# Designed miniproteins, single chains, continued (2), part 77

Each design is a single chain, and the fold is of that chain. pLDDT is the mean over its residues in the fold that is shown.

## One batch from the design tools (miniprotein)

Design m6840
Fold by ESMFold2-Fast:
Structure m6840 (fold): chain A 60 residues (1-60)
Amino acid sequence: MKTFEIEAPSIEAAIGTALRIIGDFPEAEVRLEGTTVTVTVPDDPEAIAYLEELKAEYAA
């Protein structure tokens, strides 16, 4: 199990990101706090790769 914290550029982007993750990875546990999206996934390499790329994109 792996946890990611993704800092979205806005509350709207955070909500959109959370909804997309839930839709694509229904096994993921998603918590939304303002612009911070906290996602916990099982050891699913596809979900992990997606979240690592998303976190990097938002940090750039």
Scores: mean pLDDT 79

Design m6842
Fold by ESMFold2-Fast:
Structure m6842 (fold): chain A 80 residues (1-80)
Amino acid sequence: SLVEEVEKKVRELVEEGKLFDPEAQNELVLSAMELAEKEGLSPEEVTGLAIGLIGEFVEAELNKLSPEELIERIRELLER
């Protein structure tokens, strides 16, 4: 599922110490967009997902959220 694949990618970034690396975040967002398109989401929904993910990464950095808190927020975003 989209949720499981995005969660897996976020955990991989955490393990690599790249959670706040802009290039790694961008690659994750692009991968999530491709997965969403394959699951039949509209271009508008795919764009909304990308903006939402970027927003959650910014929020996590500014508010010093744990990886677990970030993953939960992303899960809620994808299940809306």
Scores: mean pLDDT 82

Design m6843
Fold by ESMFold2-Fast:
Formats: structure tokens, C-alpha cells, sequence
Structure m6843 (fold): chain A 78 residues (1-78)
């Protein structure tokens, strides 16, 4: 289910020591809101916007992680 995939994505992010605590918190808040509301399009948009911010800041690793999570959430929205 979409809920199981979202929870698995969150667990993967939470367990990755390369992901900053700020990025983990952001993804957690976005995923928890998506689980509560079912608004996957909003979640994908927020993740994509944050990925672009990270990319502009030169944080390619964070941008890649956020973009990957955003793409998975977007796929679930379709």
C-alpha cells in the first residue's frame, strides 16, 4: 500500500547517517502529513521544492535524497 511504502521510505531516511537531522525532520513532517491527509501531490511538491533549495546551495547529496523521495511519493500520487 501507499502507506507501507511511505513508512519504508521514512525508515530508510531515518537510518541513513549521511542525512542531516534537519533533512530527516523535514522528510518526517512531510511524510507524516501525507499519511494523515492522503495529499501525496502536496508532499511530492514540498520534497521537490526542498531538493531544489539544496541543489542551489550546492548540497548535491541532500538534493539527490529529497528528489528521490519526492519522485517515489509522486509515483504513488498517480
Amino acid sequence: SAEEILEELLEKVESDPRVSEETKKFIREVVEEALKTGDLRKAARELTEKALEAQRAGDDDTATILASVGAEVRALAE
Scores: mean pLDDT 85

Design m6844
Fold by ESMFold2-Fast:
Structure m6844 (fold): chain A 67 residues (1-67)
Amino acid sequence: MADLYRELADAAVRLAEAYEKQGDYKNASILYRKAAELYEQAGDTVNAERMRKKADELEKKYKEKLE
């Protein structure tokens, strides 16, 4: 079970990185948050925390464009 969550989390991170590279910070932040949830379900709290930080930073970037 945990292995599947980690594989899904890794896939979400790869997709998030692709969106981030193209400047789509909104979709990237959503996927990093999803990856964080999946890492937590896998018991990987360190990667979950890293992904939450990335999501928060990217969320700030796209929200700042809106005021």
Scores: mean pLDDT 81

Design m6845
Fold by ESMFold2-Fast:
Structure m6845 (fold): chain A 84 residues (1-84)
Amino acid sequence: EEFLKKQAEIDLELGKRYEKLGDYDNAARYYTIAANLYEKIGDFEKAAESYRLAADAMEKSGDQETADIYRKKAEELEKKFKEK
């Protein structure tokens, strides 16, 4: 699990780097990989944050439909840790 957490942090950083380069498609890809890894280890707060970053990247790329999907995933994950 420690290894998966470190991998999620690396993928989150890669997403941020791609976003700074204006490569929103790759940014969203790495943000969703990080979100999936955080979800697997039970870190729903960081998983939700990563999906929100993916949604923002997809919105910037012009893909509003995919952005809405990622925002809904983040909201569902936020409900899991905020209502508990």
Scores: mean pLDDT 83

Design m6846
Fold by ESMFold2-Fast:
Structure m6846 (fold): chain A 68 residues (1-68)
Amino acid sequence: NASELLEKAKELLKKAQESSDPVEKEKLLLEADINVGLAWLTAAVLQDRSLFDELDELEKEIRQARSS
């Protein structure tokens, strides 16, 4: 479900932030971004708006991490 995808994305972002390997960091950030996208799609299809704010915030954090 969308909540599980959101939690998976958070775990991947945390691992990316803890990684000292640039290649591994980029891979983890890409995987986090994919999981956020899947969570958005799942929430939209199920008309579950309760996760939209948290998904938006997480997407912003992933984008910021990738641009740094």
Scores: mean pLDDT 80

Design m6847
Fold by ESMFold2-Fast:
Structure m6847 (fold): chain A 80 residues (1-80)
Amino acid sequence: EEKLREAALKAAETFVELRKQGKSVPEMLEAARKVLREAGLSDREIRAILAGITHAFAKDPNATPEELAEEALRFYEEAK
């Protein structure tokens, strides 16, 4: 749904911004998790989205926020 897509993109944008600042992967994931929690997502939705972001980042460390969000939403659909 629209709110989930917006939350995933915002989390991905936060992840990429911290990557540019040279933050560690755990720090980037914690910041993304905070964005998703503030957006009102459930623990299950947060886990699926963060798993997708982690997977996309592992395949391409230069992935865009849009690419990270797309994989996050794919993982969410698979977790339903």
Scores: mean pLDDT 84

Design m6848
Fold by ESMFold2-Fast:
Structure m6848 (fold): chain A 57 residues (1-57)
Amino acid sequence: SLKKGEEYLKQGKYKEAIDYYIESLKKNPNDQKTIDNLKSALYLLGLDPDIVVNKII
């Protein structure tokens, strides 16, 4: 799922990337690489990544 999320980011499909990263984190909540990628996608959408990630994890 991480690789598919990265493909969505490269295509500018940030919402789809976020959805995939969230699914990945539900299985592996301490996956720092996935958390960092999720924060990057949220930042690109103009959202506060720290507030949003804290509500998901």
Scores: mean pLDDT 75

Design m6849
Fold by ESMFold2-Fast:
Structure m6849 (fold): chain A 94 residues (1-94)
Amino acid sequence: MIRENRAEREIQAQQGETITFRDLVRAPRESDILIDLRLYQDGELIGQARRHGRGEELELELTYTPERDGLLRGISRAIVEGTEEEPEVEVEWL
């Protein structure tokens, strides 16, 4: 059984300041977990990362140094296989 969940968070970015979009995905039991992270600025995809792992939790970070000031939108999509419940997705900017 496959379950999906999403989370997103925006941050005001400053040119040249390195920032990290961190995602922590939790499943109610040991599962196959896929994390897909995407960063957008002005509607354009500027960064992406994926991780596949097995466990009750999986973490993925995407570090980015903005080339211009502006609003960044970070999106996490989490997919789990082996559970009937949706994964919990926690995203933050560091």
Scores: mean pLDDT 84

Design m6850
Fold by ESMFold2-Fast:
Structure m6850 (fold): chain A 67 residues (1-67)
Amino acid sequence: DWEKLNQELVEKLKETEKEIEELLKKGEITKEEAQKKIQEEIGRILREIGDKIQEELEKRREEAELK
């Protein structure tokens, strides 16, 4: 379900943005530290989603060949 993966991506990005804003608001991290942390988290999310995308594409290829 590609739509499900797209929804998951959007939700994760929104959560990350919200978390950064909250940390800055509390003064627990600097803007520069927040950007570094977000970059690392985005990298992780993109890698995980990339793996799921590849898996979904392989599955769809197999399903298409059966039809």
Scores: mean pLDDT 73

Design m6851
Fold by ESMFold2-Fast:
Structure m6851 (fold): chain A 64 residues (1-64)
Amino acid sequence: LPSPEEIAAVEAEVRRLVEQARKYYEKGDFEKANELLTRAAQLAAERLGIDPEVALRGLKEYVE
């Protein structure tokens, strides 16, 4: 089980990647935006034990 400190660090990094993805989405760079969202989902899956497909879907809904 990840520590509260580790969870907070992962959440901060995921949030940062999502903010960057949104910025690229607004600029019309959908390929880069999708790459960043995929990376954020993989990070959440690996560190927090979330299904990577579920994580990616949730993040896409949040940004799109």
Scores: mean pLDDT 77

Design m6852
Fold by ESMFold2-Fast:
Structure m6852 (fold): chain A 87 residues (1-87)
Amino acid sequence: DEEKEKAKKEEKRKNALNAPLLSEEEKKNLKSTEEKAQYLAGEVIELYTELGLNKEEEVLEFLVNSSPEEALEFLKKKLEELKKILE
């Protein structure tokens, strides 16, 4: 069902965009690989924006089209790279 898949992808996108607004307690309560990947996607998008790069759609498309494990590992590496640039 294309409509269900589209709705699911939109929810993942919204969760990623809202993830950087989570408190430290809420971050601790992220239990699934998918929730953690969504959180890291939001962090990566914000760091790109601080560098003057609009990569929101690119990161979100990667997130919704990748496995949770693949997304989590890629986004962890990207987050470390971007943090080093902003350091």
Scores: mean pLDDT 76

Design m6853
Fold by ESMFold2-Fast:
Structure m6853 (fold): chain A 75 residues (1-75)
Amino acid sequence: SAEVEELVRRAEEALRRAREAIREGRFEEARRELERAREAVERLRELGAEERARELELEVEILEGMMLIKEAVSK
């Protein structure tokens, strides 16, 4: 559906921005983008797009872990 496609694009864009922000130490931007991705993932799950939601959720979890580690070593 068009809504599922839009949500996937939104999540992918947010994850790309989060990854770049984490790499650059921009943790506030990374948190905002990860939250944006999580919102899209939850909506995908509500629409029954479970496989896509699961894949995107794993990416969110990986980036959240990466952010936590990098922030801890950065101060």
Scores: mean pLDDT 88

Design m6855
Fold by ESMFold2-Fast:
Structure m6855 (fold): chain A 62 residues (1-62)
Amino acid sequence: SEEEKKELEEKAEELRERARELREEAERILSKPLTPEERLEAELLEGMAALLEGVADWLLSK
């Protein structure tokens, strides 16, 4: 139904917004001279963002 489609679109948008926030945080970390720990943190944030984007894409495929 249109209502179900709207709910999935809203959920996907929330996940994409969260992924964007994580990518922005990773970029902030990467904008400075890095320790190994900071590099790992940025890589983990990017990985989490990719997972959220994948879930959002999966929801929109329904």
Scores: mean pLDDT 84

Design m6856
Fold by ESMFold2-Fast:
Structure m6856 (fold): chain A 67 residues (1-67)
Amino acid sequence: ASPTVKRVAEAEARRVVSAAAREAGLSEEQMQKLIDEAIARAVAALDAGDSRAAREAIEQAVKEALA
């Protein structure tokens, strides 16, 4: 995937996961862990050419933050 696409995915993951984590009352440490996991999974999926899996990785991290 292009560096631009990866940057957009990272920004999206940080935005939506941090919002969900704040709503759930998670610590900064817990929030950062979820963001890092979401970015790692999304970037790996994009490098494999799977934009759907990248989107699903971010959605899964949001779900985990709200649990």
Scores: mean pLDDT 82

Design m6857
Fold by ESMFold2-Fast:
Structure m6857 (fold): chain A 60 residues (1-60)
Amino acid sequence: LPSLAELEARMRTLSIAEQVELLAELALAWRAAGNDPRLLERVRLAAELLEEALAAQDAA
């Protein structure tokens, strides 16, 4: 699993479409791992960063 800092850095380099795809991959991995709380923490971070990116796009 990437660290939270690595995931944040990665998300900030991705387009919104790529961020949605990464969030979906993390959510599927979380389900496949039987609701691993470490994966859920990453799903939540990715969702928060996607919301931030969408808000920035709406402001532009």
Scores: mean pLDDT 81

Design m6858
Fold by ESMFold2-Fast:
Structure m6858 (fold): chain A 73 residues (1-73)
Amino acid sequence: AAEEARLAAAAETLRATAEALAADPAADPRVTAHLRGTVEELSDREAGRIAAGAYDANGEEWRAFAEAARAAA
């Protein structure tokens, strides 16, 4: 469904970012590990909330996550 499609697209974008950081030999391993952990937490713990539209509907939780990811990278 649409909510599942949005979750899948978001998760793939985050995974692509984590893979790009992991492929960069100049990337800080701590930053890469933090981002991967965030992706796993988002997928496992937040999937239901994202599918219910919490992140998409409000935008605040998604923006907070994006800001945290940028600060970590």
Scores: mean pLDDT 54

Design m6859
Fold by ESMFold2-Fast:
Structure m6859 (fold): chain A 94 residues (1-94)
Amino acid sequence: SLSSDQQNNIRQLQQRFPQVDQSTAQTFLRAVDYDVNMAGRAASLVINGNVSQSDAIDFMRAMQGRDPSFVGTMTSRVLTGRMSVRQAIDLARR
C-alpha cells in the first residue's frame, strides 16, 4: 500500500491535472522521487504540449537538480513548440 504522503502527492497532482488518472500520476511521481512540481511539469507537457508520457519522463529526469528558472524556461519552450523535448534534454546535459 502507498504511504499517506505518497497518496497526498498523487492527490495534489490530480487536483492540478484532473485528466491524469491515478496510475499515470504514480508513474510520473515515481520517476522523480515524488517531486510534485517536477511531476506537474511532465503532466503539463503531456496534456498541453502533446508530448508522449515516455518523453515527458525523460525530460523530468534530465531536468532534476537543474536551476528552477532553467527548468521553467525549457518547459515553456517545449510547451509553445519553440523546442523539442530532445533539444531541451540535450541542452540540460551539456
Scores: mean pLDDT 84

Design m6860
Fold by ESMFold2-Fast:
Structure m6860 (fold): chain A 65 residues (1-65)
Amino acid sequence: MEKEKKADEYLEKGHIAANQGKLDEAVKYFEEAANLGSKTAAFALARLYEVLGDPEKAAEYRAKA
């Protein structure tokens, strides 16, 4: 499951960045994970974009979750 392995790697990096308050880095890592099919990352991105004031991107990632 190569996509799942890569998605998990990016998801972990995104969580680390978010825990450090680096929301911009967290967005980038969650975008990579979501592009690899992680619904968990897509859900996290939808919430982050909503907080960042980008409702269009939030809706896109919510649809992928």
Scores: mean pLDDT 78

Design m6862
Fold by ESMFold2-Fast:
Structure m6862 (fold): chain A 89 residues (1-89)
Amino acid sequence: EVEELAKQLKSEDPEVRYEAAKKLLTEASKEELQAALPALKEALKDEDPDVRLLAVEAIAQAGEAGLPALEEALKDEDPRVRAAARHAL
């Protein structure tokens, strides 16, 4: 359930947030990712750069609705996150 995965992106446990982002990237449809965009946009502010990287890749799969969030990810402190955002744009 996309709603449950979006909730898990806000977990206090970084492993839970990572697995939620990974499941959204690997298992969610384009429409499900579009529904999860507000939660994925918040995940771009995650303390874990690996969670932010997965969030960028999931947002890229959401299509045009994700473009403003990808543009913000170009300013990320992690070079892998910036590279993923550039590749997605």
Scores: mean pLDDT 85

Design m6863
Fold by ESMFold2-Fast:
Structure m6863 (fold): chain A 56 residues (1-56)
Amino acid sequence: SSEKDKLEEEFLKKMTEIKNKMDEELSEDPDKIEEIIKEYTKEYQKLKEEYEKKLK
């Protein structure tokens, strides 16, 4: 059904927002790359898990 496509689009948009915030922080302080990436990776994992649960 079209509900699956809507969920995918919503999660893609949220992931893009997180990516943009991560890129901004990385540009501001590249010395903290590892910490920043680790934090945003966890946010991506949370979004992916919620998306997968809703697809079930």
Scores: mean pLDDT 80

Design m6864
Fold by ESMFold2-Fast:
Structure m6864 (fold): chain A 89 residues (1-89)
Amino acid sequence: AEELLEEAERLLEEAERKLKEAKEAFKQGDLEKAKRLAQEAIELARRARELALEAMKKAENLEQILRAIGLALRAIGIEFDAELLLKKI
């Protein structure tokens, strides 16, 4: 469970960075770059959410369950933000 939580967090950090880059590209008028980066952010966030849910199933204590829930919610937020950006493109 711990390794899955760490990997999910790493993927979320990558997804957040790509979403930030996508928003910056959108502001600069680079719609193709913004679309690509937003799609990459969604893919990374989905993978992180899957790992967080798997970690929750394998959790040995309440702390791991709560961390997994937090990571899954964070992933859903990134997916939602990136999908909203894609609708503007």
Scores: mean pLDDT 88

Design m6865
Fold by ESMFold2-Fast:
Structure m6865 (fold): chain A 66 residues (1-66)
Amino acid sequence: SQEELDAAVYRVAGAFYDALAKKLSGEEAIEMYEKAAEFYRQAVALGDPRAEEDLKEIEKKLEELK
């Protein structure tokens, strides 16, 4: 369905910002991880269970960095 495709697009966007955050440091890295978390939350809301584990990992990293 379109909803499943949209969920996959959000998950890919989350992965993109996660990868970008790993190349950065400080506040810029935190901003990119926050964007990754937002996209993963959208993917989870649309029913992508794979994004749920990715979201948990990003949330742990944000707690570690803040």
Scores: mean pLDDT 84

Design m6866
Fold by ESMFold2-Fast:
Structure m6866 (fold): chain A 65 residues (1-65)
Amino acid sequence: KEKEIEELEKEIERLEKEKEELMKKLKEAVENGASIEEIAKLIGEILRKIGDIFELELKLKKLKE
């Protein structure tokens, strides 16, 4: 279980970094006057990453039970 916990924590950290990169791209897109369509696409990708992180955090919580 401990090794599985470590692997999940590492994967969550990776996804958090990917989410941060997408959030940075979103900020740049807004600052550069990107289209609503492009902004919506970036928001969608960020939300998807948040969902992936949430699923892994649920798995992590279950392993600690």
Scores: mean pLDDT 83

Design m6867
Fold by ESMFold2-Fast:
Structure m6867 (fold): chain A 57 residues (1-57)
Amino acid sequence: SGREVLIRVAAHDAGLSPEEVEALARTDDPALVEALAARHGVSPAALRSLAAALRES
């Protein structure tokens, strides 16, 4: 599946660790999305889109 490739690319491009990307893929928790967005300086909307793509992979 493309999921492993998406995790690796997302970790690199957004500055997320692979563990943070896996946590994002496993949960619909908006508090986690907001916390990761603030920590890494990315938009919450971009992380929500990434989470949706990871769930469909």
Scores: mean pLDDT 74

Design m6868
Fold by ESMFold2-Fast:
Structure m6868 (fold): chain A 59 residues (1-59)
Amino acid sequence: SIDEALRRMVKIYAKDNNLDEEKLLEEVEKLVEERKDEPFNGLDILDEAIEKIKKEEKE
């Protein structure tokens, strides 16, 4: 449901942000599915997914 370029960006950003790649990919795919009927920017979705994961992993 996401293109190869966005999937590659997930790998890069997961590494740079010390996040689990599979978890980040799952969150990105969920956000893409939620926004399928509206125009979106892949980088904005990626930033949103990263922020959500970081907040959920904080004690």
Scores: mean pLDDT 73

Design m6869
Fold by ESMFold2-Fast:
Structure m6869 (fold): chain A 88 residues (1-88)
Amino acid sequence: MLTEEQRRQEAEASKRALDGALDDVETLIKELKENPSPELKDKAANTLVAAQVLLAHIRYLGALSEEEIKDLEERVKKAQKEFDEVYK
């Protein structure tokens, strides 16, 4: 089992990865709005799945505050909603 310090380090690393994934999703959604492409759509969908997996892992580690988790959940929900609206 990870030490509390290792769990905290892993949570921070996962949070940075999630921030990057969400930034990538926003960029891909913008590109999809301008130039719809099956490749860009697949990339956005896959990146969004990765973001959801990272969020679940962060929650599992239990090293972040409830406020930080709630903020990350809202960011993921926003990205999913924007992706769903572009896909219509």
Scores: mean pLDDT 82

Design m6870
Fold by ESMFold2-Fast:
Structure m6870 (fold): chain A 60 residues (1-60)
Amino acid sequence: SEEEKKKKLLELSKEKEKLINELNEILSDPSMSDEEKEKATEEFNKKIEEIQKKAEEIEK
C-alpha cells in the first residue's frame, strides 16, 4: 500500500512537471497574445490545485 501511494505521488509529480514545462513553452512563445498566456496560466493554476488536492488525499 505504501509502494502504491509512492507510485501515485510520483505520477502526480510527473504530471505537475509536464504542466510546468507546457506553460513555460506557452509563456515563451512570441506568437501568443498576452490574453492567451493569461488564460493558459489560469488553467495551469486550476490543474496544479487539483493535483495538489489529489496528493493530499493520498498522503492521508
Scores: mean pLDDT 84

Design m6871
Fold by ESMFold2-Fast:
Structure m6871 (fold): chain A 60 residues (1-60)
Amino acid sequence: MSRREQIAELGEELQREYVREILETGVVPESKEARRRLIEELGKRMGLSPEEVERIVRGL
């Protein structure tokens, strides 16, 4: 799987987790903070820095 495919698949998984959390708690984080958490978690799962994940996402 390419790095782009990995990010797409992990992004979908993390979005599902995020939506589930909102439904369970009824709390919606600010968009900027939600995006930052997704980038950080993608980096953590892929072994990349948040900056590297951001560059790949911007290249999509």
Scores: mean pLDDT 70

Design m6872
Fold by ESMFold2-Fast:
Structure m6872 (fold): chain A 68 residues (1-68)
Amino acid sequence: GSIERLIGLVLRAIGDERFDVTLIDNTTLVITAKPGGEEALRALAKELAADPSFTVELKGNTLTVTLR
Protein backbone atom coordinates (compact mmCIF):
# COMPACT_ATOMS: atom_id res chain seq x y z
CA GLY A 1 0.00 0.00 0.00
CA SER A 2 0.93 3.68 -0.07
CA ILE A 3 2.21 3.69 3.54
CA GLU A 4 4.71 0.89 2.76
CA ARG A 5 6.09 3.04 -0.10
CA LEU A 6 6.53 5.98 2.28
CA ILE A 7 8.27 3.75 4.89
CA GLY A 8 10.60 2.42 2.17
CA LEU A 9 11.45 5.98 1.09
CA VAL A 10 12.16 7.04 4.72
CA LEU A 11 14.56 4.10 5.21
CA ARG A 12 16.29 4.80 1.86
CA ALA A 13 16.69 8.53 2.57
CA ILE A 14 17.90 8.04 6.19
CA GLY A 15 20.58 5.64 4.87
CA ASP A 16 21.90 8.30 2.45
CA GLU A 17 24.72 10.37 3.99
CA ARG A 18 23.97 13.24 1.53
CA PHE A 19 20.55 13.92 3.11
CA ASP A 20 18.92 15.09 6.33
CA VAL A 21 15.45 13.60 6.76
CA THR A 22 12.47 14.76 8.83
CA LEU A 23 9.05 13.10 8.99
CA ILE A 24 6.70 16.01 9.86
CA ASP A 25 3.50 13.90 9.97
CA ASN A 26 2.33 10.39 9.01
CA THR A 27 2.08 11.34 5.28
CA THR A 28 4.75 14.06 4.79
CA LEU A 29 8.51 13.68 4.53
CA VAL A 30 11.09 16.51 4.20
CA ILE A 31 14.51 15.70 2.73
CA THR A 32 17.23 18.38 2.79
CA ALA A 33 20.45 18.03 0.79
CA LYS A 34 23.75 18.51 2.62
CA PRO A 35 26.49 20.45 0.76
CA GLY A 36 27.37 18.39 -2.34
CA GLY A 37 24.10 16.41 -2.20
CA GLU A 38 22.03 18.80 -4.32
CA GLU A 39 22.40 16.85 -7.60
CA ALA A 40 21.37 13.60 -5.86
CA LEU A 41 18.32 15.37 -4.37
CA ARG A 42 17.29 16.67 -7.84
CA ALA A 43 17.59 13.13 -9.25
CA LEU A 44 15.48 11.78 -6.35
CA ALA A 45 12.87 14.52 -6.93
CA LYS A 46 12.52 13.47 -10.61
CA GLU A 47 12.23 9.78 -9.65
CA LEU A 48 9.55 10.45 -7.00
CA ALA A 49 7.60 12.90 -9.22
CA ALA A 50 7.07 9.96 -11.64
CA ASP A 51 5.49 7.86 -8.83
CA PRO A 52 1.69 8.38 -8.64
CA SER A 53 1.78 7.64 -4.86
CA PHE A 54 3.53 10.97 -4.14
CA THR A 55 3.15 14.71 -4.53
CA VAL A 56 6.64 16.22 -4.76
CA GLU A 57 7.83 19.82 -4.26
CA LEU A 58 11.49 20.83 -4.64
CA LYS A 59 12.49 24.27 -3.28
CA GLY A 60 16.22 25.01 -3.26
CA ASN A 61 17.89 22.17 -1.35
CA THR A 62 14.65 20.96 0.31
CA LEU A 63 12.35 18.27 -1.09
CA THR A 64 8.84 17.87 0.38
CA VAL A 65 7.18 14.51 -0.38
CA THR A 66 3.51 14.00 0.49
CA LEU A 67 1.67 10.68 0.22
CA ARG A 68 -1.45 10.94 -1.98
Scores: mean pLDDT 83

Design m6873
Fold by ESMFold2-Fast:
Structure m6873 (fold): chain A 62 residues (1-62)
Amino acid sequence: GPAEAEAAARAAAEAARRAALDSGMSQKNYDTAGERAREAALRAGTPEGAAAAGVGQSSKAS
């Protein structure tokens, strides 16, 4: 559900940042990794939950 999609996104972002910090990457790099992981988690985690949570809201008016 939406809470699971959100939790998965948070966990993925945290894990990506942690891995980047462990590798000694710069702040900009680990922040990018976190955003990419969040995106991937929302897509792969719960498609139905992502839809229900309005994750598909575009920056553009739909």
Scores: mean pLDDT 63

Design m6874
Fold by ESMFold2-Fast:
Structure m6874 (fold): chain A 88 residues (1-88)
Amino acid sequence: SNLQAAYNAAKKALEVLEKHRDNPEEAARTASGYLKAMLDAAREAGASEEIIKQIEEAYNLAKNATPETMDEVIAKVKEVAERLEKEI
């Protein structure tokens, strides 16, 4: 399932963001690939517009991560992962 693929990508993004919590530039670089994979998989699965917008918000926030926003980035990705899990 493409929603399962999106959820798996979200979990990998979260793992990477937590691992690089103290290095926003590395977190942004590494997690962006997984977040884009999550977005593409969710779109292909026909996820709701609400879910797509939530993923886009998390993706854009992660790409522009700063020390001050890292906790917010992690929280947003976690919210999306939890929502995707409920839709599988």
Scores: mean pLDDT 84

Design m6875
Fold by ESMFold2-Fast:
Structure m6875 (fold): chain A 76 residues (1-76)
Amino acid sequence: AAAANALLAQGNALLAQGKSEEAIALFQKAIELAPSSAVALSAYVNLAAALNQLGKLEEALAAAKKAAKLYVLLSA
């Protein structure tokens, strides 16, 4: 939990700096470490934003769909 939260925070900082590719790597690691969690939900949302900034629209949509599915899972 702590490590996944740290990766999410670092990814958010990189995304704010315009380092979208580096942010994506950290969001993917956060998701891998805590795949069915609120951290993973936030990471998928921010991953979609980072992919959108890079013009990777299909990948951004896929990440957004993963976030939506995870939201439903966590809300049950």
Scores: mean pLDDT 85

Design m6876
Fold by ESMFold2-Fast:
Structure m6876 (fold): chain A 60 residues (1-60)
Amino acid sequence: KAEELFKKGAEAASAGKVEEAKKYLEEAIAIDPNYYLAKAALAKLEGNLEEEAKYFEKFL
């Protein structure tokens, strides 16, 4: 489930496991390409604040 993978990605990011977090977020996006929260979280991990804001606005 995409939501479960997103949660695992968020937990990994909180633990400082950036590569593991990115992997889970990419898997969530692969299941649901319109999962804008996962796309925003991935962009934030990459340090791309512009892309993060863009995807977060699509979620709203």
Scores: mean pLDDT 78

Design m6877
Fold by ESMFold2-Fast:
Structure m6877 (fold): chain A 57 residues (1-57)
Amino acid sequence: SKIKLEIQKLFLDMAASVERDLAKEYEKQGRLDKAKELERSAERLEEEAKRLEKEIA
């Protein structure tokens, strides 16, 4: 259903935002490997949310 896709997109947007914030924290800690991993994960979530937006429309 359309509602299901909207909820899924909301969760993906929220997860991406959280991972971006965590990446900044790891970067400050000198954990560059973890920061890059989270940045890449956030990018993937953002791409999926963008795809779902097209399906919702």
Scores: mean pLDDT 86

